# Ledger of designs, part 75: designed miniproteins, single chains

Each design is a single chain, and the fold is of that chain. pLDDT is the mean over its residues in the fold that is shown.

## One batch from the design tools (miniprotein)

Design m2757
Fold by ESMFold2-Fast:
Structure m2757 (fold): chain A 56 residues (1-56)
Amino acid sequence: MPRYRPVGLGAKLLEKYGGIKPGSVLTPEEIGKATGKDGEAIAEAMLASGLAERVE
């Protein structure tokens, strides 16, 4: 299962609106719960925009 670490603006947005601690490593499902959206689509969009790093 791919995991993602929000960075920069992505980390601050997920902290402010999703309550996700900075530096957290998240699955797509966790991102979906935090945003109320399709977490896989949001994770890929964040990665493409430089708002998240892919983690092993």
Scores: mean pLDDT 79

Design m2758
Fold by ESMFold2-Fast:
Structure m2758 (fold): chain A 64 residues (1-64)
Amino acid sequence: SEEIKKARENAIKKLKELGKTFNDQELADKYIEEFEKDSKNVKTVEEVQKLAREYIKKFLEDVK
């Protein structure tokens, strides 16, 4: 659906922004790729948002 697509795009943008902020684009790209794979079969915006929060958390744990 369009809403799910937009939610996925927003999550990817947030992860890219974190990569720029923490100067670790390689780590951000790794988690973006994993997020894209994990979110491929997700059917709700809420599930996309939950998954995005988990990958943001993983990025922050690894970068610090």
Scores: mean pLDDT 86

Design m2759
Fold by ESMFold2-Fast:
Structure m2759 (fold): chain A 84 residues (1-84)
Amino acid sequence: MVEEQIDLEATRAAIRGAAEDALKYLKSGTDLNKARIYIIVAMLLAALAGDEKVLEHLRKASQAIDEGNVEEAIKHLEEAIKAA
């Protein structure tokens, strides 16, 4: 049998889903810790996929949250979703 490697389509869908969940929590303003967790999940998936561009946008989103800049974090998450 041909060995099945990493399913990049499924991984990209998972990255988008995690980033969209993070956006939901950031836009609601109710739970920044949940937003951080979903960004971390998306970063792990982007690293697994080898997608440095998506990973860089996710790192910037995480940094923006740490700096208290929720609007900048939202922009970087939207860029990550578009790049995934």
Scores: mean pLDDT 79

Design m2760
Fold by ESMFold2-Fast:
Structure m2760 (fold): chain A 74 residues (1-74)
Amino acid sequence: MLLSEQQVDGGLTRAVNEGVLSGEQAQAAGRALKEALEKGGGVISTEEAREAMLAAPGVTEEQAEAVVRAAEAA
């Protein structure tokens, strides 16, 4: 599945609101995801999104998966 910037932003916001990510973790993950979105022409795959978030400091695999699921629902 491909995720847009709007879906990514929605997923990150939901993860913070649900207590899955801290604001600092969401900022780090959001930075990595925006770089991936720029490389992908404004869209990224769910696998690319997971890889980008795992490259961010302090983000776990469980947190990355939760953000991807939230973004898919956005």
Scores: mean pLDDT 81

Design m2761
Fold by ESMFold2-Fast:
Structure m2761 (fold): chain A 80 residues (1-80)
Amino acid sequence: MQITLTLPSGTQVTVELSDTDSVADLGNKIRNANPDAEPIADVLEDLESLNPVLASELLSELKSKETVDLASLATSLSNK
């Protein structure tokens, strides 16, 4: 499925998410779509090892929505 993400910079990126993709796979796809998203991609790649519950919740939310605000998500990550 295609999802559109709004980066903290205000830039929007569209990536193809499959049912077998992990949060780390999502991070790599975001980095490949926009190099300016590298800091967010790094956070997502580390998320599975640092907080696997939050990683699972994020992946579930992305699959239920076609648009996600990553600035909001980054704020949520720093509060948990």
Scores: mean pLDDT 69

Design m2762
Fold by ESMFold2-Fast:
Structure m2762 (fold): chain A 70 residues (1-70)
Amino acid sequence: MPSPEELKERAEELAKQAREAIRAGDWERVSELLGELHRLGAEAEEVDPETAEYVSRLLSEVVRDISAAE
């Protein structure tokens, strides 16, 4: 199992890439990255609730950015 620190770092990287894809209008990549963030959130729930909450906040931020863009 990945550590809480690894999960947070990966979630931050995926969220950053998703925001870049949103700005580029690359909706196929946005969909892929959002799916990865969602899976990571589910995995984090099995490891540590606090880490899962952190990943969920990043996911919510990306979803909000998508809603604002389209």
Scores: mean pLDDT 80

Design m2763
Fold by ESMFold2-Fast:
Parts: sequence; C-alpha cells; structure tokens
Structure m2763 (fold): chain A 75 residues (1-75)
Amino acid sequence: MEEEEIRKRIEELEKEIKELEKKLEELEKEEKALEPAAAAGNPEAQQRLMDIGVEKVELAVRLTVLKKEIEKLKK
C-alpha cells in the first residue's frame, strides 16, 4: 500500500472521529439541558435522555472501531 493511500485513509478516519466527537459533545450538552425537566418527571425529557444514552453508546463503539483502524494503519 502506498504511503499516500495510508495517509489519505488516516485523514478520512480522523475526520470521521472528529465529527463523531463533536456529535457526542452536542449530545452531552443536550443531556445536561434535559436533566432538570427529566428530574421533574417530564416523560418527553426522560424518553429523550434514554435515546441520548443509546446514541452515546453507539458513538463510543464507533469511535473505538475507528481508533483501532488508525492504529492498524500506523503499524
């Protein structure tokens, strides 16, 4: 594999990682904003917090996979 192809692939993966990290940050911000309403017993806020929890887990798994792919390409 050409060094240029490896570099391009790493850049693509790093870009995806940054996009996922930004999405995770946005979800954490939304989670904090919803916490008072959920604590007050708002069912819509409680449901959204559960949905955010699932999305955060999915993003964490995807981030782990992408980071491992970069590690493999660097070796």
Scores: mean pLDDT 83

Design m2764
Fold by ESMFold2-Fast:
Structure m2764 (fold): chain A 60 residues (1-60)
Amino acid sequence: MEEEKVKEIVDYLKKTKQPISIDEIAKHFGISKETVEKLKDVPGIKVIKANGKDYYYYEE
């Protein structure tokens, strides 16, 4: 995944201040769900499971 794209996604999560589904992130940024799953390795990115879906958010 491009470094610039990772920064855009992190900023989006910081601005939203709430968990966002993997499907929504994938569609919003035009990337695959598999690419979104790699975001869990980015410092500050957290994942929760709710209603059978993975949700991503940012915590410092």
Scores: mean pLDDT 78

Design m2765
Fold by ESMFold2-Fast:
Structure m2765 (fold): chain A 67 residues (1-67)
Amino acid sequence: AELEARLAALDAEMAANLSIPLSPEVRAAVHEVLRALLEEGEEAAREVEERLLAELRPVFEARNPLT
């Protein structure tokens, strides 16, 4: 319940403050990092972030081939 509320609040805040919409993959990655941060702490969140960045790198490259 508390985690779900925080994830929903983060989604709303990011949607309001970002100039571009989040991809489903990026949103899921942010949720996973936040979940790890709240439940397991900063070190676990850092490990999850590193893992997800490695997984998403090919997705970003495929979607932004002109960068």
Scores: mean pLDDT 65

Design m2766
Fold by ESMFold2-Fast:
Structure m2766 (fold): chain A 59 residues (1-59)
Amino acid sequence: MNKVEEGYRLAREIAKKYKDLPKEEVIKIMTEKLVKEFGFSEEEARVLAEQAILDVEYE
């Protein structure tokens, strides 16, 4: 199971959905979902969330 690809995909969708929220709030939402749904560590989830937000911002 490629949980990194699936987690990144979910993080990108959340970033697109919550564009009007402060970046810190979006990171918190993503981190909580990635930890709960995919079993990432908080550190891994945070890095993935920050990367997804950055990638969506510069699309």
Scores: mean pLDDT 79

Design m2767
Fold by ESMFold2-Fast:
Structure m2767 (fold): chain A 72 residues (1-72)
Amino acid sequence: MRLELDILESLALMGYSIAKKYEELDIDFLKLTLKTAKEALRLAKEVGAPKEVLERLEEVIKELEELLKKAE
């Protein structure tokens, strides 16, 4: 569980960083990154991750959803 959370969080943050730099990013990549971020948040809640981790993932999800709305 913890290793899986660390991997998913790292992937979500990396995808988010890429999405922030490229306005014309692939919609499928945005959807995959959003799905990864949501899974990371779910897992973080299950393992009782610190509030800072939860807030970071929630902000990433919010930003990715806004980028996806603009891309669609």
Scores: mean pLDDT 74

Design m2768
Fold by ESMFold2-Fast:
Structure m2768 (fold): chain A 80 residues (1-80)
Amino acid sequence: SALEEEAEKLIEEGRELANQGKLEEAAKKFVEAAELYASLGRYDKAAYLYRQAAELYKTIGKEEEAEEALKKADEVSAKA
């Protein structure tokens, strides 16, 4: 679907940003991709991406954003 293609593009952009050391921007891309996968019912993939975003937020000391991403991962995992 077009939304799944958009989500994959966001993952690729996030990985490129992470490779450049732009970890906050990378985390935001993974959250956007996770939201698209969740809207598609792909809860396992969404949870994975929320956890990837949380790890990036932790790495840069953004503890509140990391906790919010983990909470979202837990919420979508409960639906899988």
Scores: mean pLDDT 89

Design m2769
Fold by ESMFold2-Fast:
Structure m2769 (fold): chain A 60 residues (1-60)
Amino acid sequence: LTPEQLELEVQAALLYMQAAILRKESERYRKEGNVEKAEELEKQADTLRAQADALLQQSR
C-alpha cells in the first residue's frame, strides 16, 4: 500500500463509522417520535456513506 492509498482507506473507514453512528441516532429519534430529525440524520448518513464509497474507489 502507498501512503496515499492508506490515507484514503482510513478516511473512508472514519466516514463509514460516522454514518453508522448517525443511523443509530436516527433510530433513537424515530422511537422518540421525532420523525423529522430521524429523516435528517438518515440523509446525512447516506451522504457520508457515498463519500466513503468514492474515497474507497479512489484507493483502488
Scores: mean pLDDT 84

Design m2770
Fold by ESMFold2-Fast:
Structure m2770 (fold): chain A 57 residues (1-57)
Amino acid sequence: ELTPREKAVLAARRKLLETRPRVSQREIAERLGLSVATVSRHLDRLIEKGLIKSRSE
């Protein structure tokens, strides 16, 4: 199950990928008003859950 923050990170990443070929943790952090470290932690959790393939941009 996803926390609301994990859902927000996933949604922001998907939205950014619609308009560009790669997305950085900083871009997601800026969009959500979170720290890069917080975004990185949520991306790692999403990879563990199989919802994204990697943090690669």
Scores: mean pLDDT 75

Design m2771
Fold by ESMFold2-Fast:
Structure m2771 (fold): chain A 83 residues (1-83)
Amino acid sequence: MAKEEIEKQREERVERLAEDLIASARDPSKTDALIQDAIARGVSPGEVLAAGGMALVRLSTKDIPTLEEITQRILASLDAARG
């Protein structure tokens, strides 16, 4: 597989996860479930962090109050998954 296609697939996965995180910002339990499910499906911690960063940028434009909560959720879920 070409490295450009691999990069594009990673970017698409990160973008989809970011969209899901934004959509779940109203329900913290969905946010935790989405992150855990992504990790279980083989999304790397780095890709989860990238998706979180993208979600934070978008949330800072639309909904500042959820910014800190999404950050804490991402960090907690990554910590739990790493052990």
Scores: mean pLDDT 69

Design m2772
Fold by ESMFold2-Fast:
Structure m2772 (fold): chain A 81 residues (1-81)
Amino acid sequence: MTEEERRANLEGFLAAAGVTPPKPLTDEDYEAFLEAVREAGRIGPAVDGRDVAELMWAIRNGDKEKYEEHLARLRERAAAA
């Protein structure tokens, strides 16, 4: 997948989720976002675009503890839904 295709896919997803795409978008931002989207998909439909952005930010900063805390919150919310 080209960088242009990756950005278009990310922008389309964020627009559909009602979230303004982050700017600037780098390859690292896109890869972190894809990882966040994959994990959100494993949790289920209770995850919104803001939750995905929080996961993406934690991945981008290498903050494993924050990332696990966000995942735990999302899993608890999905279990309660």
Scores: mean pLDDT 68

Design m2773
Fold by ESMFold2-Fast:
Structure m2773 (fold): chain A 58 residues (1-58)
Amino acid sequence: SLRGAAQALLDGEIEGLTKEEVAERAQKYGVTPEEVLRLIDEEGSYFGAALRLLERAR
């Protein structure tokens, strides 16, 4: 789920995970690593990427 992927991004920020580690966690929720990495780059932060996914999860 997009909400699960967003939570993985938030957990990654709190835990200090690499982009690759966050992308692998988010993949378990049906978001591709490529999409997660693109969102992180676009938003400039894990928090921003997570917020974007939460907006889409509506």
Scores: mean pLDDT 82

Design m2774
Fold by ESMFold2-Fast:
Structure m2774 (fold): chain A 63 residues (1-63)
Amino acid sequence: SMLAAVEAWLSSVADNLIKILGKKEKVQDFLDELIARYKAGEINLDEIFEEIEKFYQELHKEK
């Protein structure tokens, strides 16, 4: 299903972000919230991409 595909993709994104940033719990919490918002119909795929980009940029700024 589309939902399962999005969840699998987001899990892959989380793994990659953890490898780059090393902040496992923060990354996982962020992705879990994003998945919940997508399931609730509060966010679409384009908005998910934007949120991931913003999250990545903000974590990079912390260094």
Scores: mean pLDDT 77

Design m2775
Fold by ESMFold2-Fast:
Order: sequence, then structure tokens, then C-alpha cells
Structure m2775 (fold): chain A 91 residues (1-91)
Amino acid sequence: SPLEEQLRREIEVVEAAIEALEEELENLDLSDIKKLTILGFRATAVVVEADLAIDRAKKFNMPQDIIDRAQEALRRAQELLRRLKELEKKS
């Protein structure tokens, strides 16, 4: 359905954002407090977007594979945010 295609694309955008954040975190200079703060803000936004994607997928009774992908995206985004918060405590 058009709604399913749209939601799959939205999840792909979230997944791409997570991959970009993971790459930036692995290459992060820990002395760059400004960059660390920006990554934390971006990770927080991605967590919200992934959570909303799960809510929409469930509300519209989307196929389980879409729900599973959105849930995995949320898990990855939450882990990124956790890692960033731990780095902020050490800075």
C-alpha cells in the first residue's frame, strides 16, 4: 500500500541517520565537546522518530517486518544515546 511504502521509506531514513551517527561517534575527538553535544541532540531526535514510527506501524496494523525494523531502529538509537551520555559524563 502507499502508506506501507511511505513508512518503509521513513524507517530507511531513520536507519540511515543511525548509521551516520554511529560513524561520527566512532571517529569523534572526545575533546570536541561541541560536536559531542550536537551528536547527543541528533541521537535524541532519532530516538523520537523511531518511537513514532513504531506507534504508526502498530496503529495501522503494518506487517510484522516493518514493526520489527522500527523496533530495532529504536534499540540502536537508544544505545547510541546511552553511549553519548556516558561520554558526556567523562568529559
Scores: mean pLDDT 87

Design m2776
Fold by ESMFold2-Fast:
Structure m2776 (fold): chain A 64 residues (1-64)
Amino acid sequence: MKVEETIRRADELARQLEAEGKEILAGVLYISVGVAKTALKQGVDEDEVVEFLERQIERFRELA
């Protein structure tokens, strides 16, 4: 539930950055979402995955 919301928010930010022509920043966010999904499949704790993505979202908002 919480992790799905965080993934959606990261994906939305990546799409926004891509629309603004910030293709490298968008690409790194898309990769971060892919890493998060892989970690979940490998049994990494959901709270750790959420924390990782929240840190990426915050960092990329500062760069946008």
Scores: mean pLDDT 82

Design m2777
Fold by ESMFold2-Fast:
Structure m2777 (fold): chain A 70 residues (1-70)
Amino acid sequence: AAAAERAIEALRENRVARLEQLANGDLRVTLEGSGETLVVSAEHAPEVARAAAEASGRGGVEADKALAAA
């Protein structure tokens, strides 16, 4: 989905201010500077969580931990 791709690109560019998991499993991504929010559906949440872990430089073990925390 376009929202998931945009969120992943923003994470790679270190332009995400906040990630929130909503009650329905969707992710709300707040962009740095603009405060614009993207909503990523639950089906794409694992892709965004993986990109967040990679952007942090933490690798696979930390990716699993980030996914569990989301």
Scores: mean pLDDT 69

Design m2778
Fold by ESMFold2-Fast:
Structure m2778 (fold): chain A 60 residues (1-60)
Amino acid sequence: EREELRERLVRKFAAEIEAQREAYERLKELEETDDPRVQLGREIAATLISSFIEQVEKEK
């Protein structure tokens, strides 16, 4: 019963995490460049992620 609910949540999270992993892998490729412009892009991405987390916490 509870296990069934957890399994559904895990599968849903797994699918979302997989999609996010692909995006993360692309960002990792930029790390190889060491270009200041690439570093700026990484900071922007981090800021967006932080904003997203804040939004989720707000709804909680």
Scores: mean pLDDT 61

Design m2779
Fold by ESMFold2-Fast:
Structure m2779 (fold): chain A 68 residues (1-68)
Amino acid sequence: SEEARKHYREGVEAYQRGDYEKAVKLFEKAIEIDPNLAQAYAVLADAYYHMGDIEKAKEYREKYKKLR
């Protein structure tokens, strides 16, 4: 989906600026539209890890592995 890819790109830009809360919301919107967008799960895991939410980081890392 083009819409899912747009949210993913915007999330990556937020992540690179260190805005992890905004990045998470954008990545979650991307996977809501396209649940098979594997890369969104990977960066979502990294964003949660940076925010100190280790359990959510592990959860999304495992979802990423299942999609590869």
Scores: mean pLDDT 86

Design m2780
Fold by ESMFold2-Fast:
Structure m2780 (fold): chain A 61 residues (1-61)
Amino acid sequence: DQADLDAVAEATSRAARLVQQGKYDEAIRLLEEAAEKADPNTSEMLRKALVLVRRYAAEKA
């Protein structure tokens, strides 16, 4: 429950930092890896973040 929320916050924070550095591929891989290891609810939240990062990367290509 709370550990799952902490995991989402940690993964999202690290992905946001990578996006700010222009490391979109690393951010995408980090979110994909986190989603595969998470429970279904947490995985869905991480997949939504992944969609946003992929869209942002496409605009910056």
Scores: mean pLDDT 76

Design m2781
Fold by ESMFold2-Fast:
Structure m2781 (fold): chain A 63 residues (1-63)
Amino acid sequence: EAIAAYREAIRLKPDFAEAHANLAAAYLALNRPDEAGKELLEALRLKPDFAEAKALAERLATS
């Protein structure tokens, strides 16, 4: 599903921070916070001022 598509996008373009953030959101929807956290960390490493990834990380931290 969406996770497989985002992983393929990352494989083709590993520096695409938005794909990492989208993958993290998908993991959160599946109640997989550990995987979501790893993808958010990578998105923020690629784009430290990435508002969407920062918002997801804040939501993850409060769970």
Scores: mean pLDDT 76

Design m2782
Fold by ESMFold2-Fast:
Structure m2782 (fold): chain A 60 residues (1-60)
Amino acid sequence: SLEELIKKIKELVAQLKATKDPEERMALSRQIARLIEEINALDEQKAKEVMDAIEKELSG
């Protein structure tokens, strides 16, 4: 479901913020991007909102 995809992205973003390993960060970023593509296929507007929320969380 859309909600499960969003929940998974939040978990991956938390892992991304917790790790200092560049290789792990790259792998997590790639997985997050893939899940955003899945959300975009279901709801383009929601995908944009999720991307904006991730950028805000990672910058602050």
Scores: mean pLDDT 83

Design m2783
Fold by ESMFold2-Fast:
Structure m2783 (fold): chain A 74 residues (1-74)
Amino acid sequence: MDEEIDKKGEQLKQQLIADGVSETQATRASLTYKGEEYIKAGNLELAEQYYQKAIELGADPAQVQRGREHALAA
């Protein structure tokens, strides 16, 4: 499922850019999406790495935490 998660994350990023979202915001959204999908897949280590990358790009840590909680409830 790693290739599918990566592919969907890249598709989300490209769609957001096409919709007028900045590249930085689109990248943060893609990284957060990948984090959520890796939680659902049971790969918590990769999920944390993607969330950390999103935070490094300026994502709100509280918003990232809410996304993580939502994914864990799925």
Scores: mean pLDDT 79

Design m2784
Fold by ESMFold2-Fast:
Structure m2784 (fold): chain A 50 residues (1-50)
Amino acid sequence: MKYQEQLFVGDGDIYEGTVVKVSDDHIYLKDSKGNIHILPKRHLKKLGDI
């Protein structure tokens, strides 16, 4: 199962894109429009990491 295009935020929001960088505290997600979203890991459920 492959969820490279999706990231689940812990407050119920879903972000769609490609993970371009992972740090200790944040995930950097690039969407189809080229925008980078910086998401804190503590409130984020990343489906591909489970």
Scores: mean pLDDT 61

Design m2785
Fold by ESMFold2-Fast:
Structure m2785 (fold): chain A 61 residues (1-61)
Amino acid sequence: LQEELEAVEKQIRDIEENREEYIEELMKTHNLSREQAEAVVDATLGLLKAAASFLKKLIEE
C-alpha cells in the first residue's frame, strides 16, 4: 500500500512537471486536438489524485 501510494504520487509529479510534453505526445501519437489532449491529461491527473487520497486513507487507518 505504501509502495503503491509512492508510485501514484511519483506519477502525479511526473505528469505535473512535464504536462506540456505529455499533451504534445498525445496530440502527436493519437492525433488528438490540444483541447482533447488537455482533457485526457487532466482526467488522468484527477483519477490518480483520487487514487492517492484513497490509498492515504487506507494507510492512515
Scores: mean pLDDT 80

Design m2786
Fold by ESMFold2-Fast:
Structure m2786 (fold): chain A 89 residues (1-89)
Amino acid sequence: PSEEEINREVELTLLIIGLHLAIKYKDPEAAAKYAERLVEFAENNELSPEDLDVLIEYLREAQKVAESLGDTENAERVKEALKRLEEIK
């Protein structure tokens, strides 16, 4: 792969790790930020259906975390990101 392809894979991996950690540590604001960044990445880069399914599951978990904490603002941000990601698939 080219350096550009490697850099894209690195960026995607770091965004997924960031979202996973935000979910693990129950940080709904960080989860919403990473969800939005992942959707922007998916809109600008072709992802496999399998990769999209993984992202959709992470965004669903992020939404549940925000909802469980009563964080309506960040739950809505993740929900909108999830809708946009589902439209790509």
Scores: mean pLDDT 85

Design m2787
Fold by ESMFold2-Fast:
Structure m2787 (fold): chain A 90 residues (1-90)
Amino acid sequence: AEEKAKEEAEKKAEEKVKEIEPRLLEISSLPIPLIDTYGKSGEEVKKQILEIVRKTTFEREYKLTLYKLLGDEKKVEELKKKEKEEKEKA
């Protein structure tokens, strides 16, 4: 069951990377610390971006743009909810 879900997730991720690969070049032009985009495939760039965004203190707008471009709608919704809560509390 887990292997089947993993294969489907990887296949969908690969299809999305191929679809949005030209847009990944726009991300690589941003002043992103710790991302090596030189000579990397779209998948490798995507993996590095996801790892860095998860662990670093990037601005919320930058994270939203990355997750939108990568097609992670759930993470985009989570970040939007947090921004709304912080604005209501501030």
Scores: mean pLDDT 57

Design m2788
Fold by ESMFold2-Fast:
Structure m2788 (fold): chain A 55 residues (1-55)
Amino acid sequence: SPIDEKIKELVSEIKELEKQRAAALKAGNTDAVAAYDKKISEKMKELRKLLEEKK
């Protein structure tokens, strides 16, 4: 279903952002880490909403 494809895309995007966040953290770039945390949080919220709407 279209919702299942959106969920799959969001999961992939979150995974990619988590990798970028980890790299920024190792580099000591705290500003970049904070920016990635915000993006991950927003996508996690969207994912949670889609999962609730699917039920």
Scores: mean pLDDT 86

Design m2789
Fold by ESMFold2-Fast:
Structure m2789 (fold): chain A 64 residues (1-64)
Amino acid sequence: RRDELVARAGARILEFNGKTEEAQAVRDALEAGDVEKALEIVRKYATPSEIRAAERAADVALQT
């Protein structure tokens, strides 16, 4: 559950930074139900600070 939210937040961050193809690859993996692959793509292409931002966004979403 949290991992899916992290991947979704990561895809939005990648798209915002012009990595549209990588963001689409994350969404395709999530649509296929492969949350682990989606997270691997985010961790490969996002910076450590972007990954922390995605994790924070997921944690906020889990509180509601």
Scores: mean pLDDT 80

Design m2790
Fold by ESMFold2-Fast:
Structure m2790 (fold): chain A 64 residues (1-64)
Amino acid sequence: MSREELLEEAELAEKQGEKAEKEGDLATAYSSYRLAAWYYRAAGEEEKAERMFEKADELKKKIE
């Protein structure tokens, strides 16, 4: 994937995570934020990736 494609996928996953979190679907939000983090990291956006991993970790503690 190109960097532009990775950023597009990351943004889509982040938006899906935000939507799921607002709707109370914490499991979907967790998975979406982890996917966004992976794409941001692959695109070289380390700071955004770290923020997404932090959001996912917070949600995991509430699920488990």
Scores: mean pLDDT 83

Design m2791
Fold by ESMFold2-Fast:
Order: C-alpha cells, then structure tokens, then sequence
Structure m2791 (fold): chain A 77 residues (1-77)
C-alpha cells in the first residue's frame, strides 16, 4: 500500500503537490475509508492537477491505474 502511494506521488513533478496527495491518500487508507471514497477523492485530485497543468494527460492516466491498484489492495485488506 505505501509503495503504491509513493509511486502515485512520484508522478507529480511539483514536490509540494506530491506531498499533499501522498498525505491525503495515506490518511484515507489509515482511516479505512471506503474503496469508492478513496477512488473518487484521488480522481478529483488528479483531475484538479490536470486542469492546473501540473501533470500531463499521460501522467494522469498512469496515476489512475495506480489508484485502482491501491483501491484493490485496500479492498483485500
């Protein structure tokens, strides 16, 4: 789980935004938020980063794939 959160954050070139996403995902996992809540929150953040031009569309697609893997691991835990 931590490896996936770090991988997702590493795709964001801005270190402050990467830290923000890492903290948000870690907090939701630690709170045992529902898989749907984790997915929707992560997707909203990714969409926001894409709209700001902080990440490319290719980076956004890769992040969404990693988020689905994170959600799967949370469901299996």
Amino acid sequence: IEELIEEIASLIPDPALAEQLRRTLRDFVDRKASPETIRSTAEAIIDHLLERGAISEEQAEEMRKLVEELVKKVEES
Scores: mean pLDDT 78

Design m2792
Fold by ESMFold2-Fast:
Structure m2792 (fold): chain A 71 residues (1-71)
Amino acid sequence: DFVEGIRRLLLELGVDEETAEKIARFAASLRDLGVSPEELERYVFEYALSLGVDEEKARDAARAIAELVAE
């Protein structure tokens, strides 16, 4: 499950459960809209920052999620 995979990845990176769920659902909605992996990486990064995730974790998470979408 795409959403479950992202949530697990974010938890492994040290993102809290509530924030991980929000980011996972946001990424899924962007995928459903058909945005490119490059655009999705940017939007997820900005969204994670808006939720208080530190820049390094947000960058790592956004890249990993974009790679899953590119698959």
Scores: mean pLDDT 84

Design m2793
Fold by ESMFold2-Fast:
Structure m2793 (fold): chain A 93 residues (1-93)
Amino acid sequence: DSDVDRLVRDIQLAVLRRARLNADTDRLSKDDFLAVVRRVLARHGFSDSTIDALLARVRAYLDANFAGDRLSVDQVRNDVLPFLRRLLVAALG
């Protein structure tokens, strides 16, 4: 596993925890998702400026590809996390 693979796994686990806390749904808001990503990236030592730049690109991707204000855990796993992984590879290497 690369450093990026570990980071994406940490984000996925945090998303699953957040969805469960929203009671009775495998869904979370786009804003909750972005807040989870911010928290994980900050915990891994990313600067606020780098996090803001990455999250702006993630938000644009979410708004272009997913209708409404919510995401399923399956959408996060299958579409959003692979996109975020590509951004993290570009940012770190």
Scores: mean pLDDT 83

Design m2794
Fold by ESMFold2-Fast:
Order: structure tokens, then C-alpha cells, then sequence
Structure m2794 (fold): chain A 93 residues (1-93)
């Protein structure tokens, strides 16, 4: 499950870099589901996938969802610096 979760996380990142935000959201959500099943909801891998999902929603202009997912990422891993930085950026938008 973790290996498959990592595979979907990487696919999401590829779509994100190509500007295909909606497809990135789909693959990040699959990665989150697999990481939560394997590792539970309070794991750095879940936080990373949630942070990436928030970034994709920010690119889509869905700031409310972006904030929601960055807050969920910090709930999964309170020391996730990328989630903290992105949450502050969205709140200033």
C-alpha cells in the first residue's frame, strides 16, 4: 500500500508540474487514501500528500479547500514546514 501510495503521489506531482491541477487532485487523493490505510491519519506521508493536495486546490483558485487541506496536513504532522508556509501564503491571498 505504501509503495502504491508513493506511486500515486509521484503521478500527482507530474500532473501538478504540467499545470493539470484537476488530475493532480485525483492522484493526490488516491495517495492519501492508500497512506491512511497503511500508516494511519497521523503520518508524515499523509501530511505530504495533503500538503500537495492543498497546493493543487490553491492553483485551481479554491482557497477555502487549500486552507482546509493545509490544516489537515498540520493535524497529520504539526512540524510540516511546507504546510505551514503554504497556509500562511493562502491566508494572505
Amino acid sequence: LVDKGTFYLKLGEIYYKEGKWEEAVEYYQRAIDLFEEALGPKHPNVAKALTNLGKAYFKLGDYERAIEYFEKALKADPENEEAKANLEEVKQS
Scores: mean pLDDT 86

Design m2795
Fold by ESMFold2-Fast:
Structure m2795 (fold): chain A 75 residues (1-75)
Amino acid sequence: MEELRKEGEELYEKGLELKEKDPKKAAELFIRSAELFARAGDYEGAIRALEEAVEADPSLKENAEAFIAHLRAAA
């Protein structure tokens, strides 16, 4: 669990670094981060990462909103 959350945090930080230079790559990293946070049971971290992914790539909005709704229902 701690290992998954740590990897999620590292991907989230990399996403933030790339957000201005490569928004599509940043969005990919944020999605990966959200998946790892969710698997670790860190639903708040997962939701934040999904919100950042949508900001970086708005085309992900529908899929991210569905995932966020699922996480909020599970929490």
Scores: mean pLDDT 82

